# Designed miniproteins, single chains, continued (4): the designs that were tried, part 17

Each design is a single chain, and the fold is of that chain. pLDDT is the mean over its residues in the fold that is shown.

## One batch from the design tools (miniprotein)

Design m12563
Fold by ESMFold2-Fast:
Structure m12563 (fold): chain A 72 residues (1-72)
Amino acid sequence: MYVASASATATGSSGRELVFSGEVTLLEEHRAEGEAVAARLKANVDAAAENAAAQEQEGQRRAQEEAARRMA
C-alpha cells in the first residue's frame, strides 16, 4: 500500500507532539505522490482498454470483408 506505507513512515519518523508541522508536511508530500501514481495507473488501464476495443473492431471488420468476398 503506497500511501498507507508512506503515511506510516512519516508518522513514525515525526514526533507527534514535537514536530506537528513536519508530520503534516510529510503526509501532504506523500499524498501528492500517491495521487500522481494512481492517476498514471488509471491512464494506463484506460489506454489498454481502448487498444483492446480497437483490435476487436479491426478483427470483426476483416472477418466481414473476407466473408463478403467469399460469398461473391
Scores: mean pLDDT 58

Design m12564
Fold by ESMFold2-Fast:
Structure m12564 (fold): chain A 56 residues (1-56)
Amino acid sequence: MLSEEEAKELDEKTKEAQEKGVLAQIQGDEASMAKYGAESRELGKKLEEAGVKPTF
């Protein structure tokens, strides 16, 4: 399990990637959507491996 500090940092990065992905989707920027979607998935996988509860 991650420390609280590591979990917060990872969660914030995941949220930022998701937010940028949503904005890219709204703008029709498929390249940015794919990029931020990949980043979000990678960060989410790290959270799961660390046993951190998903923030939703």
Scores: mean pLDDT 74

Design m12565
Fold by ESMFold2-Fast:
Structure m12565 (fold): chain A 80 residues (1-80)
Amino acid sequence: SKEERIEQLIREAQEAIGRIKEKYKAGDKEGLAKAYEEAAEKIEEVLREGDLPESIRKELEKSVEYARKKAKELKEELAK
């Protein structure tokens, strides 16, 4: 069902966010950049499929922007 699909996407987004913490603790900058990109992608999937209140949508959109910015910054550091 649509509800089961949305619940699955939320779980996938939560797992991706969890990977950010793991990579941060490990000091793995390359893995951290990848984890931020994956988290942004999974949150965007929730935003596309989820019937969410506007306030929550806006906060998730900000989270995507933040995650993509962090991934870019980390990639730029790794290129130096």
Scores: mean pLDDT 83

Design m12566
Fold by ESMFold2-Fast:
Structure m12566 (fold): chain A 93 residues (1-93)
Amino acid sequence: KIKQAEELYNQSKQLLNQATQYAKNGDIDKANQLLQQGVNLLQQALQLLREAGADDSTLRALIKEGALLIADVYEAMGDNEMAEAIRKGAESL
């Protein structure tokens, strides 16, 4: 259901934002753990939204937002090449 998927998506965003903060504080191990958890929840939320019949514009907007948050984590971890690659992909949505 859309509401359940939105809750999972919001949890994903919270985890990705926390990953960025841990990375900025030098805790790369925690940042990687939170990144993996956030990506997994993002994928689950997007699948539920697709199954619930969310329109393509909504799905593209959420994928783009999630990708930019993931890029922020990589940049905070010092992986600028991966961050730019992800951002360039998101711009194509």
Scores: mean pLDDT 87

Design m12567
Fold by ESMFold2-Fast:
Parts: sequence; C-alpha cells; structure tokens
Structure m12567 (fold): chain A 80 residues (1-80)
Amino acid sequence: KYEELLKELEALIEHVPRFTPEQAVEAAISTLERLKRVYPELKEIVDEAIKKLREHRDATPEEIQRILREFLEKVREKVK
C-alpha cells in the first residue's frame, strides 16, 4: 500500500546531496504535496514536514535529509 511511497522518499533522501539546497527543498516540497493528495491520511505529517522545510530555506543537505528521514519514520509507523 505504501511501498512505492517509501521507495520514492528513500530515493529522494539519497539524492538530496546531488541537488543545490534550494532545488532539494523545492523537490521535497513538491513530492510531499503530491503525497498529501494521494494519501490524505498522512496530511498532518506532510504539513509538518513542509512547514519545517519552508522555515529552513538555508538548510544544509544534512538538515533536509534529517527532516525527510523524520517524515519517513512517521510514515513507517502508519504502514500496516
């Protein structure tokens, strides 16, 4: 049910250091906005992650990866 989502998030996290911080934040927000539409039950978790990313526009790749990993762990807790 969430296997494709988990793979996509893991791939995004892996590729964050290959983007500029601005591109990484924009890609992450775009992915999260799409996931919120596909999985409305994740809306609260998604909104928290997007808020953190928007508040940290000058974030390092490591900080962006940390925010995305926190989101991924919260998703895993909801996977059946």
Scores: mean pLDDT 77

Design m12568
Fold by ESMFold2-Fast:
Structure m12568 (fold): chain A 55 residues (1-55)
Amino acid sequence: MTEEEYEKLAKELADQILAETTFGLPADEARQAAYNAGRIFANDLKVKKEEEEKK
């Protein structure tokens, strides 16, 4: 997975989380929480891709 693909995936996941989840937080804090979660999920996918490249 390229760095560009990683950032795109993280943003897409963050937007999806924010749309589906009510955090009960101010909008800015909710966006930060969603973006952090999106980056964690994107990192897991990146690690799996790197392992596939090693066979």
Scores: mean pLDDT 72

Design m12569
Fold by ESMFold2-Fast:
Structure m12569 (fold): chain A 64 residues (1-64)
Amino acid sequence: SQEENVAKAKRDLENKIKTEVKDGGTLVISEEEAKKYGLSPSSLKFLANQIAAELGKDVKVETV
């Protein structure tokens, strides 16, 4: 379901932001990554910004 895909995207993004992105760092989102979740790059970027804010982490999110 779309709800399951969004939940999976959120878990993956949270893990990536916690482990792979330093404070003040950049997270790059590709069309291919977004497509794995049935989402647009802009939708995945929105989720990433939301998660970063909830974690209190300064992350620049860019789409390619």
Scores: mean pLDDT 84

Design m12570
Fold by ESMFold2-Fast:
Structure m12570 (fold): chain A 63 residues (1-63)
Amino acid sequence: MMPPIEDLVAAAVMRLQKENPDLVISEEQRKRAVEEAKKMLEKGEPVTIEDVAEILRKILAEE
């Protein structure tokens, strides 16, 4: 069973927080990551936890 995008985002958040324990990721930033990951799936690209972590890093860099 393929994990839902929301679960991949949760796993990516946990990974990023393990790398930087002071990092706080807001609900809005998580929602943006879900939307970006869904766009990748619509393009037929496989989405991994690493891909979602990169999306989150990009979102955090914009803020």
Scores: mean pLDDT 77

Design m12571
Fold by ESMFold2-Fast:
Structure m12571 (fold): chain A 81 residues (1-81)
Amino acid sequence: YKVTIEVTGDKEAAQKALEAMREAALAVPGVKSVSGEVTDNKAVVTAEFDSREAAIRAAQRMAGAALSVPGVKEVKVTIEK
């Protein structure tokens, strides 16, 4: 299961959201991998899990972490098998 979260905001917000989302993903039991990148005002973090339950928990934590960053305007969440 793969969780991808895309965040749009200002450049500082995108960078902080990337860091917050990576930390949130790594804190979820059952995480297999976490990758992320920032391009200008967009941050994308992808995390992989063996279970759907871990993926859902990660999506909630990562989205929450991103939304707590000042300057974040949009958060998009995708969960894939």
Scores: mean pLDDT 82

Design m12572
Fold by ESMFold2-Fast:
Structure m12572 (fold): chain A 71 residues (1-71)
Amino acid sequence: SPEERRRKAEELLEEARRKMEEAGRESNRLDEEGLKSTKEERRELIIEGASLTVKAMGYFVKARVEAKELL
């Protein structure tokens, strides 16, 4: 059904956007935590935040491809 495919595509994109927003919030939290940490610990927290953002971007790209395949 075209309606079912559209719903599934919308769900995939919404989930991907939610993951990106969560990664952004967690990255910001880790940056703030880094301000209270040693220089070495801060470096590790920044890398962790960046890693979460990259993973979320990967999910977003995959969701866009899958959504287009459904439409």
Scores: mean pLDDT 85

Design m12573
Fold by ESMFold2-Fast:
Structure m12573 (fold): chain A 94 residues (1-94)
Amino acid sequence: MEKEFEELEKRLREEAEKVNAELEARGADLSDEDALYELTREFVLRLVEALLLKLRAYRDKAELSETAEEVLALAEAGASVEEIADWIIERDKK
């Protein structure tokens, strides 16, 4: 569990660093709030997809909540990270 979690964290961290570098390099062109939001949303969804791909391999682990399985399905359907986050919040309330 730990070894595989460290590899997952490393991969997600590397992707996040690439996103940050890309955003900083294009910051002047993406100073527009709408354009920056769209790029960020698309990139966060990509990070979530990478995470969910790994979670799919771990779906049989007792540590995975049913939320992770639903999030995986939503992301595969093309749901945004914001939509997924809202769904998680709604589920947690009830």
Scores: mean pLDDT 59

Design m12574
Fold by ESMFold2-Fast:
Structure m12574 (fold): chain A 94 residues (1-94)
Amino acid sequence: KKEELIEKAREAGDRAAQILTDAGAPSLAEQVRGILDEAIKAAEEGNKSKAASYLTAARLLIVGADVEGLLTPEQAEEVSKLLSEAGKNLDGIL
């Protein structure tokens, strides 16, 4: 069901935010959560392009944090995988 895919996307996002918080970046965790909420809303509205744009924005924040040394490469990799899983679940709705 659509609700199950949304819940799985939120679970992936929550795990990503937890890694960011544990890495000492709680403001980045809040930004990623906010962007993911917008991606979920866009997916619920059937706006595939808008959902993809928000997911790309979240991924770019993680790349920036890795480049600035806010995350270890392992943390950045795991968060990127979780954001990709969120994107796959949202694509299943669209």
Scores: mean pLDDT 83

Design m12575
Fold by ESMFold2-Fast:
Structure m12575 (fold): chain A 66 residues (1-66)
Amino acid sequence: MVVSAEDVERALVRLVIEGKISPEQASKIGERIKGKETISTEELREIMREEGVSDEVIDELVELVS
């Protein structure tokens, strides 16, 4: 499955507001997807895991953007 990079950026902002990820994590993930129109859910999961996001929060974001 592929998801919109714009939807991912919106979901990252929501997770920061909810205290589930740090603003720095959201910024780093956003930079890695910058310039992409779409991203696969597999690549998104890998990026989030590399930036130290928990599997539980990764699953929540993927559900929000799917």
Scores: mean pLDDT 83

Design m12576
Fold by ESMFold2-Fast:
Structure m12576 (fold): chain A 66 residues (1-66)
Amino acid sequence: SKEYEELLKKLKEKGVSEDTIFALEQIKATYGDEVATRIARLMLEENLSLEDAIKKVREEELKKLG
């Protein structure tokens, strides 16, 4: 999505590693644009690492399921 591409650009500008960007692209390919966008947004807005952003998204989804 446009939002995902804009978030990726901002993360690259902030100095996030190429390996981390590659991992986000793999997440997008496997789980879809919405999941990858949520992770990227948390990394940019809350200054979370990729691992911590993934954990937070997973916890939010598990709470919705009960």
Scores: mean pLDDT 82

Design m12577
Fold by ESMFold2-Fast:
Structure m12577 (fold): chain A 70 residues (1-70)
Amino acid sequence: GPTRLTPEQEALVREALAETKKRMDELGKEGKSLDEITAVSLEVAARYFERLGREDQAEHYRKLAEEYKK
Protein backbone atom coordinates (compact mmCIF):
# COMPACT_ATOMS: atom_id res chain seq x y z
CA GLY A 1 0.00 0.00 0.00
CA PRO A 2 1.01 3.66 0.19
CA THR A 3 3.70 4.90 2.60
CA ARG A 4 2.61 4.82 6.24
CA LEU A 5 4.08 7.31 8.72
CA THR A 6 5.34 6.42 12.19
CA PRO A 7 3.78 8.26 15.19
CA GLU A 8 6.92 10.41 15.38
CA GLN A 9 6.70 11.27 11.66
CA GLU A 10 2.97 12.05 12.03
CA ALA A 11 3.81 14.50 14.85
CA LEU A 12 6.42 16.20 12.63
CA VAL A 13 3.89 16.42 9.77
CA ARG A 14 1.31 18.05 12.06
CA GLU A 15 3.94 20.54 13.28
CA ALA A 16 5.04 21.32 9.71
CA LEU A 17 1.43 21.84 8.55
CA ALA A 18 0.68 24.15 11.50
CA GLU A 19 3.83 26.21 10.81
CA THR A 20 3.05 26.39 7.07
CA LYS A 21 -0.53 27.53 7.75
CA LYS A 22 0.62 30.20 10.22
CA ARG A 23 3.33 31.60 7.93
CA MET A 24 1.15 31.52 4.81
CA ASP A 25 -1.61 33.37 6.69
CA GLU A 26 0.87 36.03 7.86
CA LEU A 27 2.37 36.46 4.37
CA GLY A 28 -1.10 36.59 2.79
CA LYS A 29 -2.14 39.37 5.18
CA GLU A 30 1.02 41.30 4.18
CA GLY A 31 0.18 40.90 0.47
CA LYS A 32 3.26 38.82 -0.32
CA SER A 33 3.63 37.30 -3.79
CA LEU A 34 2.90 33.65 -4.63
CA ASP A 35 6.66 33.15 -5.13
CA GLU A 36 7.38 34.40 -1.59
CA ILE A 37 4.64 32.18 -0.11
CA THR A 38 6.01 29.21 -2.12
CA ALA A 39 9.54 29.88 -0.82
CA VAL A 40 8.28 29.78 2.79
CA SER A 41 6.37 26.51 2.23
CA LEU A 42 9.54 24.96 0.73
CA GLU A 43 11.56 26.12 3.76
CA VAL A 44 9.04 24.40 6.06
CA ALA A 45 9.36 21.22 3.95
CA ALA A 46 13.18 21.45 4.26
CA ARG A 47 12.93 21.64 8.08
CA TYR A 48 10.57 18.65 8.06
CA PHE A 49 13.09 16.54 6.10
CA GLU A 50 15.94 17.77 8.34
CA ARG A 51 14.04 16.55 11.42
CA LEU A 52 13.53 13.19 9.67
CA GLY A 53 17.31 12.93 9.21
CA ARG A 54 16.97 13.32 5.43
CA GLU A 55 19.61 16.02 5.00
CA ASP A 56 20.01 15.53 1.22
CA GLN A 57 16.27 16.10 0.73
CA ALA A 58 16.33 19.03 3.17
CA GLU A 59 19.16 20.67 1.18
CA HIS A 60 17.26 20.09 -2.10
CA TYR A 61 14.19 21.91 -0.73
CA ARG A 62 16.31 24.75 0.70
CA LYS A 63 17.91 25.29 -2.73
CA LEU A 64 14.48 25.19 -4.37
CA ALA A 65 13.21 27.82 -1.88
CA GLU A 66 16.10 30.14 -2.86
CA GLU A 67 14.91 29.97 -6.52
CA TYR A 68 11.65 31.65 -5.42
CA LYS A 69 13.29 34.39 -3.31
CA LYS A 70 14.10 37.80 -4.76
Scores: mean pLDDT 75

Design m12578
Fold by ESMFold2-Fast:
Structure m12578 (fold): chain A 80 residues (1-80)
Amino acid sequence: SPKEELIKEIEELIEKLRAGELSLEEAQDRLAALTEKAHEIEDDPAVVAEINRIVVEAFRADTREAFIEALERILELVKK
């Protein structure tokens, strides 16, 4: 399903960041694309608003660790 594909793509992004395979800039570009997919899949406007809030926090993250934490929060929302 589109939701399962989105979950997999977010999990892969987290794994690549943890492995040091991606820069923060590349991770930001990937998150932007994943956010567009999330908007297509998610029907609850409250969940969309919460995802958008966390995405803004992720783009403001100065560290890989803070960015990963934001991605894990987005992943938790998408899984619900």
Scores: mean pLDDT 85

Design m12579
Fold by ESMFold2-Fast:
Structure m12579 (fold): chain A 69 residues (1-69)
Amino acid sequence: MPPTPEEAAVASELAREHADADVETLAALAGQRLPHLSPERARAVGGAAKIAALTGRTSPRAAGQAGAL
């Protein structure tokens, strides 16, 4: 299921602030920011935040003119 714009915004913020956090920690933080979410939905937002953090750490240099390493 695609995230709502609000869930996506929270996931992006958590990815920036807590890039090194695990999915369970991110899910707990998502639940604190969005208390109307079910625990399962908060965990989905936590997973999305972790994916965003991993994607955002992709170095442009690795895919740039020097090639991938």
Scores: mean pLDDT 69

Design m12580
Fold by ESMFold2-Fast:
Structure m12580 (fold): chain A 61 residues (1-61)
Amino acid sequence: SRSEKLIEIANEQGKETQRRSREAREEDPENAEERVAEIGREGLQEMIEKVEKFLEEEKKK
């Protein structure tokens, strides 16, 4: 269903954001807080774009 696909998009984006945040903390722990916040904002924007693309593709059906 549409809801299942949206949940899938959110879950995959969440996993990617968590992975990037973990890597940022490992690479530069002293400055990681600001980078993790940026990764979170980037992840939200990417998720919005993926959702919009999915909805646009659904509209074409």
Scores: mean pLDDT 80

Design m12581
Fold by ESMFold2-Fast:
Structure m12581 (fold): chain A 78 residues (1-78)
Amino acid sequence: DILEEVVKKFKEEKKKNPKPLTDEELLEKIVEYFIEVAKEKNLSKEELIKIMEEFAKENLTEEGRKEFFKILEEKLKK
């Protein structure tokens, strides 16, 4: 499960580096993990978006969701 893999990577990073992150840094890290897992599992952009939408629905406000997908678009265009 890709969502579980992303959450696991995030928790492992916090365990190794227990420094407080800003909300912006937190969202950037989560987006990076989603992109990393998608590359490893050769997911389509549509499959990645679907999984990220599911994560955002459970864990983010509407404002957080907008920033989350904005960060994703910026990273994918780079």
Scores: mean pLDDT 74

Design m12582
Fold by ESMFold2-Fast:
Structure m12582 (fold): chain A 64 residues (1-64)
Amino acid sequence: SDVEKLEKKIEEFEKLSKPFNKMSEEELKEVNERFFKVAVEHDVEGAIELLEELIENIKKIQKK
């Protein structure tokens, strides 16, 4: 389902962004839960597309 795809993309983004994130583990969890809720209520497909773009950008930075 699209919701399952969204969850997987959030997990991938969290893992890749961890070295760049200054937020506490608790703060990051709260932000991710809020993002997931808003995405599910408004635009799951758009949220997935945004996460895919952000993941690709992080990978490009790491490749340098």
Scores: mean pLDDT 75

Design m12583
Fold by ESMFold2-Fast:
Structure m12583 (fold): chain A 78 residues (1-78)
Amino acid sequence: SMDERAEEIVELGLEVLDRIDPEAAERAREKAKAQPTPAEKVRAVTETLGDLEMTPEQAEEMFAALRPHAEEVQALIA
C-alpha cells in the first residue's frame, strides 16, 4: 500500500541522513516518531534532508536513493 511505501521511504531517508549528518538523522527520527501519519513522517524526513548542508557527492547519493520514490513522495505529501 501507499502507507507501506511511505514507511520504506522514511527508512531510506533516515539511512541517508545518518550517513551525511548523524545529528540531523536523530532529530529527523524523533520528529518522524511524533507525526501521526505516514505522509507526515515522510514530510519530516524530507524537510530535514532539504535543510541539510551537504557536499555535491552527498547530494548525489541522496538523489540516487530517493529518486525512484519521488512520485510516491509527491503523492503522499500533496
Scores: mean pLDDT 74

Design m12584
Fold by ESMFold2-Fast:
Structure m12584 (fold): chain A 100 residues (1-100)
Amino acid sequence: SAMEEAGKALAEEAEKRLLELARKAEEGKISLDELYQQTREITLEFARRLRELGYSEEEILALLGEVERKVLSKIKNEQIAKAVEDGVLDGVIEFLEELA
């Protein structure tokens, strides 16, 4: 469906943006704190956009989990991976609090 294609495109863009931030952190161009904050914001934006497309909470969490898994599989630096993981987690928490 058009919704499934849009959701997939949003997931691919979120993965790309998160990997670019991780590379910038690896190169010393941004701090781990900046990586965390930007990852949190990207996660929240992605979740909100999926909600606007009509995705359920369960479907949004599943897609976020898939994006996070793909991103973390490509990050070898444990501190960078932790900043991304923490940013995704806090972005998810903020999104769920908006639904309550």
Scores: mean pLDDT 90

Design m12585
Fold by ESMFold2-Fast:
Structure m12585 (fold): chain A 96 residues (1-96)
Amino acid sequence: MLKEYELVIKADNGVSAGSAGNIAEEVLRDKQGHEVLGVDLDSEKGITTIRFLSRDSKEAYESALASAQAISDKLGLKVLSVKQIDDHTVEITVKS
């Protein structure tokens, strides 16, 4: 049974948040096979939120780690942290 999870990407600017969000959506959907329910960009705060379905919080966290690696590899952004902040939310913090 699949459950809804959120991946929250925090960046130092809206452009980095948007670009990182695009890479994370691709990883979650195309590489990891998750159903992505929605993507929201708050450019003023530098936050992208991605809603997706996953089996459990461990799989969601592992997919967030894969997304963080792809963000670093493709965009050259420094990944400062990947944290599970609650049972349904994983946060990635990146810096340009």
Scores: mean pLDDT 90

Design m12586
Fold by ESMFold2-Fast:
Structure m12586 (fold): chain A 85 residues (1-85)
Amino acid sequence: SVVEELAQLAAEAVERILKNRDNPFERLKILDEFIQKAKEILSKHFTPEEQRELLKKLLSVIGEAIARRLTPEEVAQRVRDLLEG
């Protein structure tokens, strides 16, 4: 499902960013790859307006997850909650 694809993508991105805490260039690359892949997934299922709002919300989840050092499963669950209400 789109929910599980985005949940897995976000969880993997956060895990990789946290493993690369001492490498700011690698962290930026991982974030850019996440944004590109998320846009591709969203473009197949949502309107342009929905895509913009959902991407903004996904990036907020990523930011909180990095700040709080959430586990991959915690990140995945937050994305599921976001997309399912």
Scores: mean pLDDT 88

Design m12587
Fold by ESMFold2-Fast:
Structure m12587 (fold): chain A 78 residues (1-78)
Amino acid sequence: DYARELLEKELEYLKKFPDDPIAQADIYATKGVLADLDGNYKEAAELYRKAAQLYREVGDTVNAENAEKFAKIAEEKA
């Protein structure tokens, strides 16, 4: 699937920035999307919550709120 391939390439790119806290938050968010695509909704929700926490730590309130919404949607699908 092209969507999976693109997300996996994004993870490879983000892993090049291990000391970037925004890149770390984006890694968890991207892993959440991959879990959601696989139907692993419980895992997706947990990954989105980790992303939300990391976004809050850097003051990115908008991405934190979006990750929380995605976590709730994933929980409703589970």
Scores: mean pLDDT 85

Design m12588
Fold by ESMFold2-Fast:
Structure m12588 (fold): chain A 83 residues (1-83)
Amino acid sequence: MEKENLEKAYEILEEALRKAEELKDDQEKTIEILGEAMIKASKLNGEIGSMLGDAAEAAYQDVEKGLELLREAVRFAKELYEK
């Protein structure tokens, strides 16, 4: 597996989490951040992209649930990169 792609995916997710947590009370902006990160990360790793898609769907109902799933995706990406 391309370690460089996993590193880039992790960086994309970490940046998305930083931005989303700054705008945590703005559902629309949080969904926008998740959607943009999903498009970028899906090109590097399909599983990470799928996890971000789940986070975006959850954010439509509950922003906190969307952020929880984003944090899970960040942890997953970090574990893959640190192997």
Scores: mean pLDDT 80

Design m12589
Fold by ESMFold2-Fast:
Structure m12589 (fold): chain A 56 residues (1-56)
Amino acid sequence: GPPVAARTVDEAIEGLKAAGYELADGTKASDLTPEQLKALIDRMAAGGRAGAEALA
């Protein structure tokens, strides 16, 4: 999830779409609905800190 910074979930969604972020299954962020991106960001925020370390 976003660190302690002035980033909201909506800003994170826009950032992912603008950056052309691609999911592991090959789905581009621009192909996802905002609701799917919110759910993804929320799940990343819930487990993303530990998950990011585990995936690195």
Scores: mean pLDDT 60

Design m12590
Fold by ESMFold2-Fast:
Structure m12590 (fold): chain A 70 residues (1-70)
Amino acid sequence: SMVGSLLQQSQQLNDQYQQYRDLGNQRDRQAQIYNQQSVVGGRSYQGSRDVSQRRGNDLHSQSQRLLNQI
């Protein structure tokens, strides 16, 4: 059914969002650790975290748009 297809797509996007959110959290934790030892290392991980968080936010927005179609 169309509703079933939309729910499946929403679930897949939500799963991707969770994965990118978790990656962002992991990178943030690493940035905090490296910030205590190396400012350069900390900034590199912070950049990766920002990209991951923006990707996660985009996927979350896509998931919400699909859910609103139900």
Scores: mean pLDDT 74

Design m12591
Fold by ESMFold2-Fast:
Structure m12591 (fold): chain A 85 residues (1-85)
Amino acid sequence: LTEEQLKDINLSLIAMMGAIEEHSAKDQRGAQGFRRAREQVENASLEKTEEVLKKLQELMKKKEEAEKAGDEKKKQEVLDEIERF
């Protein structure tokens, strides 16, 4: 990874952390999953870090889509997947 790619990854993690923390003010489930995801990327190889970040980005997109649709059940299912990190 280039230094620019590492910075982009770090910014993405910070943005996802903020989004999950804002959501977890109403539902604490996402916060624990994010903490585990962060722990995985801090202690992982570059390849593993990329896999974890890609998976987290996909889950965050699903969460946003569920929120826009007003589908609270789908939002909770996505938070469950985040918690499984």
Scores: mean pLDDT 68

Design m12592
Fold by ESMFold2-Fast:
Structure m12592 (fold): chain A 82 residues (1-82)
Amino acid sequence: SSTIESIKLAFEEIERAIRAGDVELAELKLQMLIDSLDLSAADQEKAKALAKEIVEAARAGDIEEALKLLEELKTLVIEAVK
């Protein structure tokens, strides 16, 4: 699916921003991704909560935790759009 491939690319861009320490770019790209998706209200709230945790972990310099949470968000998003 072109949608799933676009989502995977967006997550790769977010991961690069996190690894580069560009928290502002990571937050912007997370917001843009979540807003671009036709998610249920429940999945949108879960995605926003995970995005907040990712940004907080990245801001704290905990790259490993940020990337772990990013994988959880990726799983949620891919399952929601299947």
Scores: mean pLDDT 88

Design m12593
Fold by ESMFold2-Fast:
Formats: structure tokens, sequence, C-alpha cells
Structure m12593 (fold): chain A 82 residues (1-82)
């Protein structure tokens, strides 16, 4: 039916959005972990300026990862309602 086709389209669009959000989350988590590690390495070397800069980068990536998680959760709820 037309209703079944609309449901399938919305389901596919939602699954695509979830995939993109999961990709962004995984990338953001990787970036966060990398910059957190770099921050610690520079702190151990006594380079506090670089440590602070990488800590800020890690924090920015942490925020992006949280946003992607929230968007993915909303998309999953939508998928369950279909």
Amino acid sequence: SEEELEREKEENDTNFTVGQNNGRKNGSDGGRDMYEQLSKQYEEQGNLDESQRYRQEADDYRQLGQQSTDESQQSQKRLEEL
C-alpha cells in the first residue's frame, strides 16, 4: 500500500540518519581520545600550552560526540514508532 511505502521510506531515511550519526559519534570519540592522549603526553613533557590546546580540542570533540548520541537516540525512538 501507499502507507507501507511511506513507512518503508521513513524507516530507510531514519536508518540512514542513525548510520550517519553513529559515524559522526565514532569519529568524534576517536578525535576526543586522540587529543586527550596528546594533551597528557605534552603535559608529561612540560609543554603546558600544547597540553591546554589539545585539551580544548578533546572537549570540542566530546561535545560533538554527545550531540551525535542525542540525535541517534531521537532517530531510534522514531524508528520504534514506525
Scores: mean pLDDT 76

Design m12594
Fold by ESMFold2-Fast:
Structure m12594 (fold): chain A 95 residues (1-95)
Amino acid sequence: AELAELEARDQAYLEAYKPKMEELYKKLGLEKLAEFGEALKPLIDELEKENADAPLAEQLEAAIKFYDIVLEGLELMAEGVPLEEAVERVRKEWA
C-alpha cells in the first residue's frame, strides 16, 4: 500500500513541521508570515496546476518538498534575510 505509506509520511511530516512553524511565528511575527504567504501564493497556485494531473503519490511528495523549501525561506527570514530575498530563494529552489 504505497499510497497509505505516503499519506502516513505526509501526516508525520506535518506534525514535525507544525512546531517549527510555531517557533518561526514567535520569532518573525504574524505580519511577516502573512506577507511571506501572500508573496508565495502565485507559486502555490502554479504547483497545484502543475500537479493537477499527477498521481496522488507524486502530489504528496511534491507537497513535502514544498514544505521543506517554505521552512528554509522562513528560517532565512528569522536569520535576518529580507522578505524579498527569502521569497526569491524559495522560488528559485522550486523552479
Scores: mean pLDDT 73

Design m12595
Fold by ESMFold2-Fast:
Structure m12595 (fold): chain A 81 residues (1-81)
Amino acid sequence: MSEEEILAEAKARMDALKAAALEAMKGKSREEQEAIYAETAAQMGALYKEVAPQLSEEQREELERHAVGLLLELADAIAAQ
């Protein structure tokens, strides 16, 4: 795969982690939602560490910004409940 394909696949996997977290949070307490958030953040961090050696500095920064954006959207979803 090209570096661009690796970045795109990593972003898609992070998007899937966010979607899974949102589904898992349905009908849960605030404490359980915060636990799911922490687990999702850890999973995104693990994925970043897996792919980072295959990416340029600019692509790593882009992937990190993407992950932060997804985690902010999850935090907003928890706050809106």
Scores: mean pLDDT 86

Design m12596
Fold by ESMFold2-Fast:
Structure m12596 (fold): chain A 92 residues (1-92)
Amino acid sequence: TPIEERLFEEMRRLYEETARRLAEARAKKWSEKEILEIILEQGERALELTEEALREMEEDPSVPEEWVEGLRRAIETLKKEIEEIKKKIKEL
């Protein structure tokens, strides 16, 4: 769908930008905490993009229910991963 294609492209750009930031941070020998903060920022942005796509898909009756439900599950997984990263940062 156009919504899925847009989400894929936005996520691809986010991952490419994050990969560049992580490569630079590692090359400059940044702390584990600083590296995790980059990963956290990526995760939070990925969650925002996915939640926006879910809202648009829920408003479109032509989108299969199984795709909407799959996206809801992806959001729950992302939220859990973000909380785990936040906990790891606090322990450093």
Scores: mean pLDDT 85

Design m12597
Fold by ESMFold2-Fast:
Structure m12597 (fold): chain A 82 residues (1-82)
Amino acid sequence: EEERKLRKEISDEARKIYEETLKNVDPEKAPIEFLKKLQERYKEKYDEALKNGDEKTAEFYRRVYESAEKALKDLIEKKKKN
């Protein structure tokens, strides 16, 4: 249940970040800016969770920012080929 709640909170926040990015950034840049914001946000949350001794929550946040970092790298590499 806690894991499900945490995943929902992460999903809801990610959706909000994406929607805010689309409103404030050029559509061509939105995916890159979204991934940058997602990676930065969850890296901060990861550090805070570790500071609070919440290792399980930190593990979830680590997966989110690492996933965003990888997606960002892949997207930048794809744009280099164009």
Scores: mean pLDDT 80

Design m12598
Fold by ESMFold2-Fast:
Structure m12598 (fold): chain A 68 residues (1-68)
Amino acid sequence: AEVPELIAQLKSPNLATRIQAIVRLARLKDPAAAEAFREAMENLPKSIQAAVLRALPPDARAWAEALL
């Protein structure tokens, strides 16, 4: 399943891999990923967190903002 693989990618040492996983999880808006997504976002520098939120579609951004 896509969600478990994306959650595993959130723990990657590669920042680009983590950001791609965060964006994909936000688009899915799966409640099962909410905690892992929130933790991964909070571990990003504030400037990168803001850039990720701006890159999301409005519905995915609203979901992400509700978790932060």
Scores: mean pLDDT 82

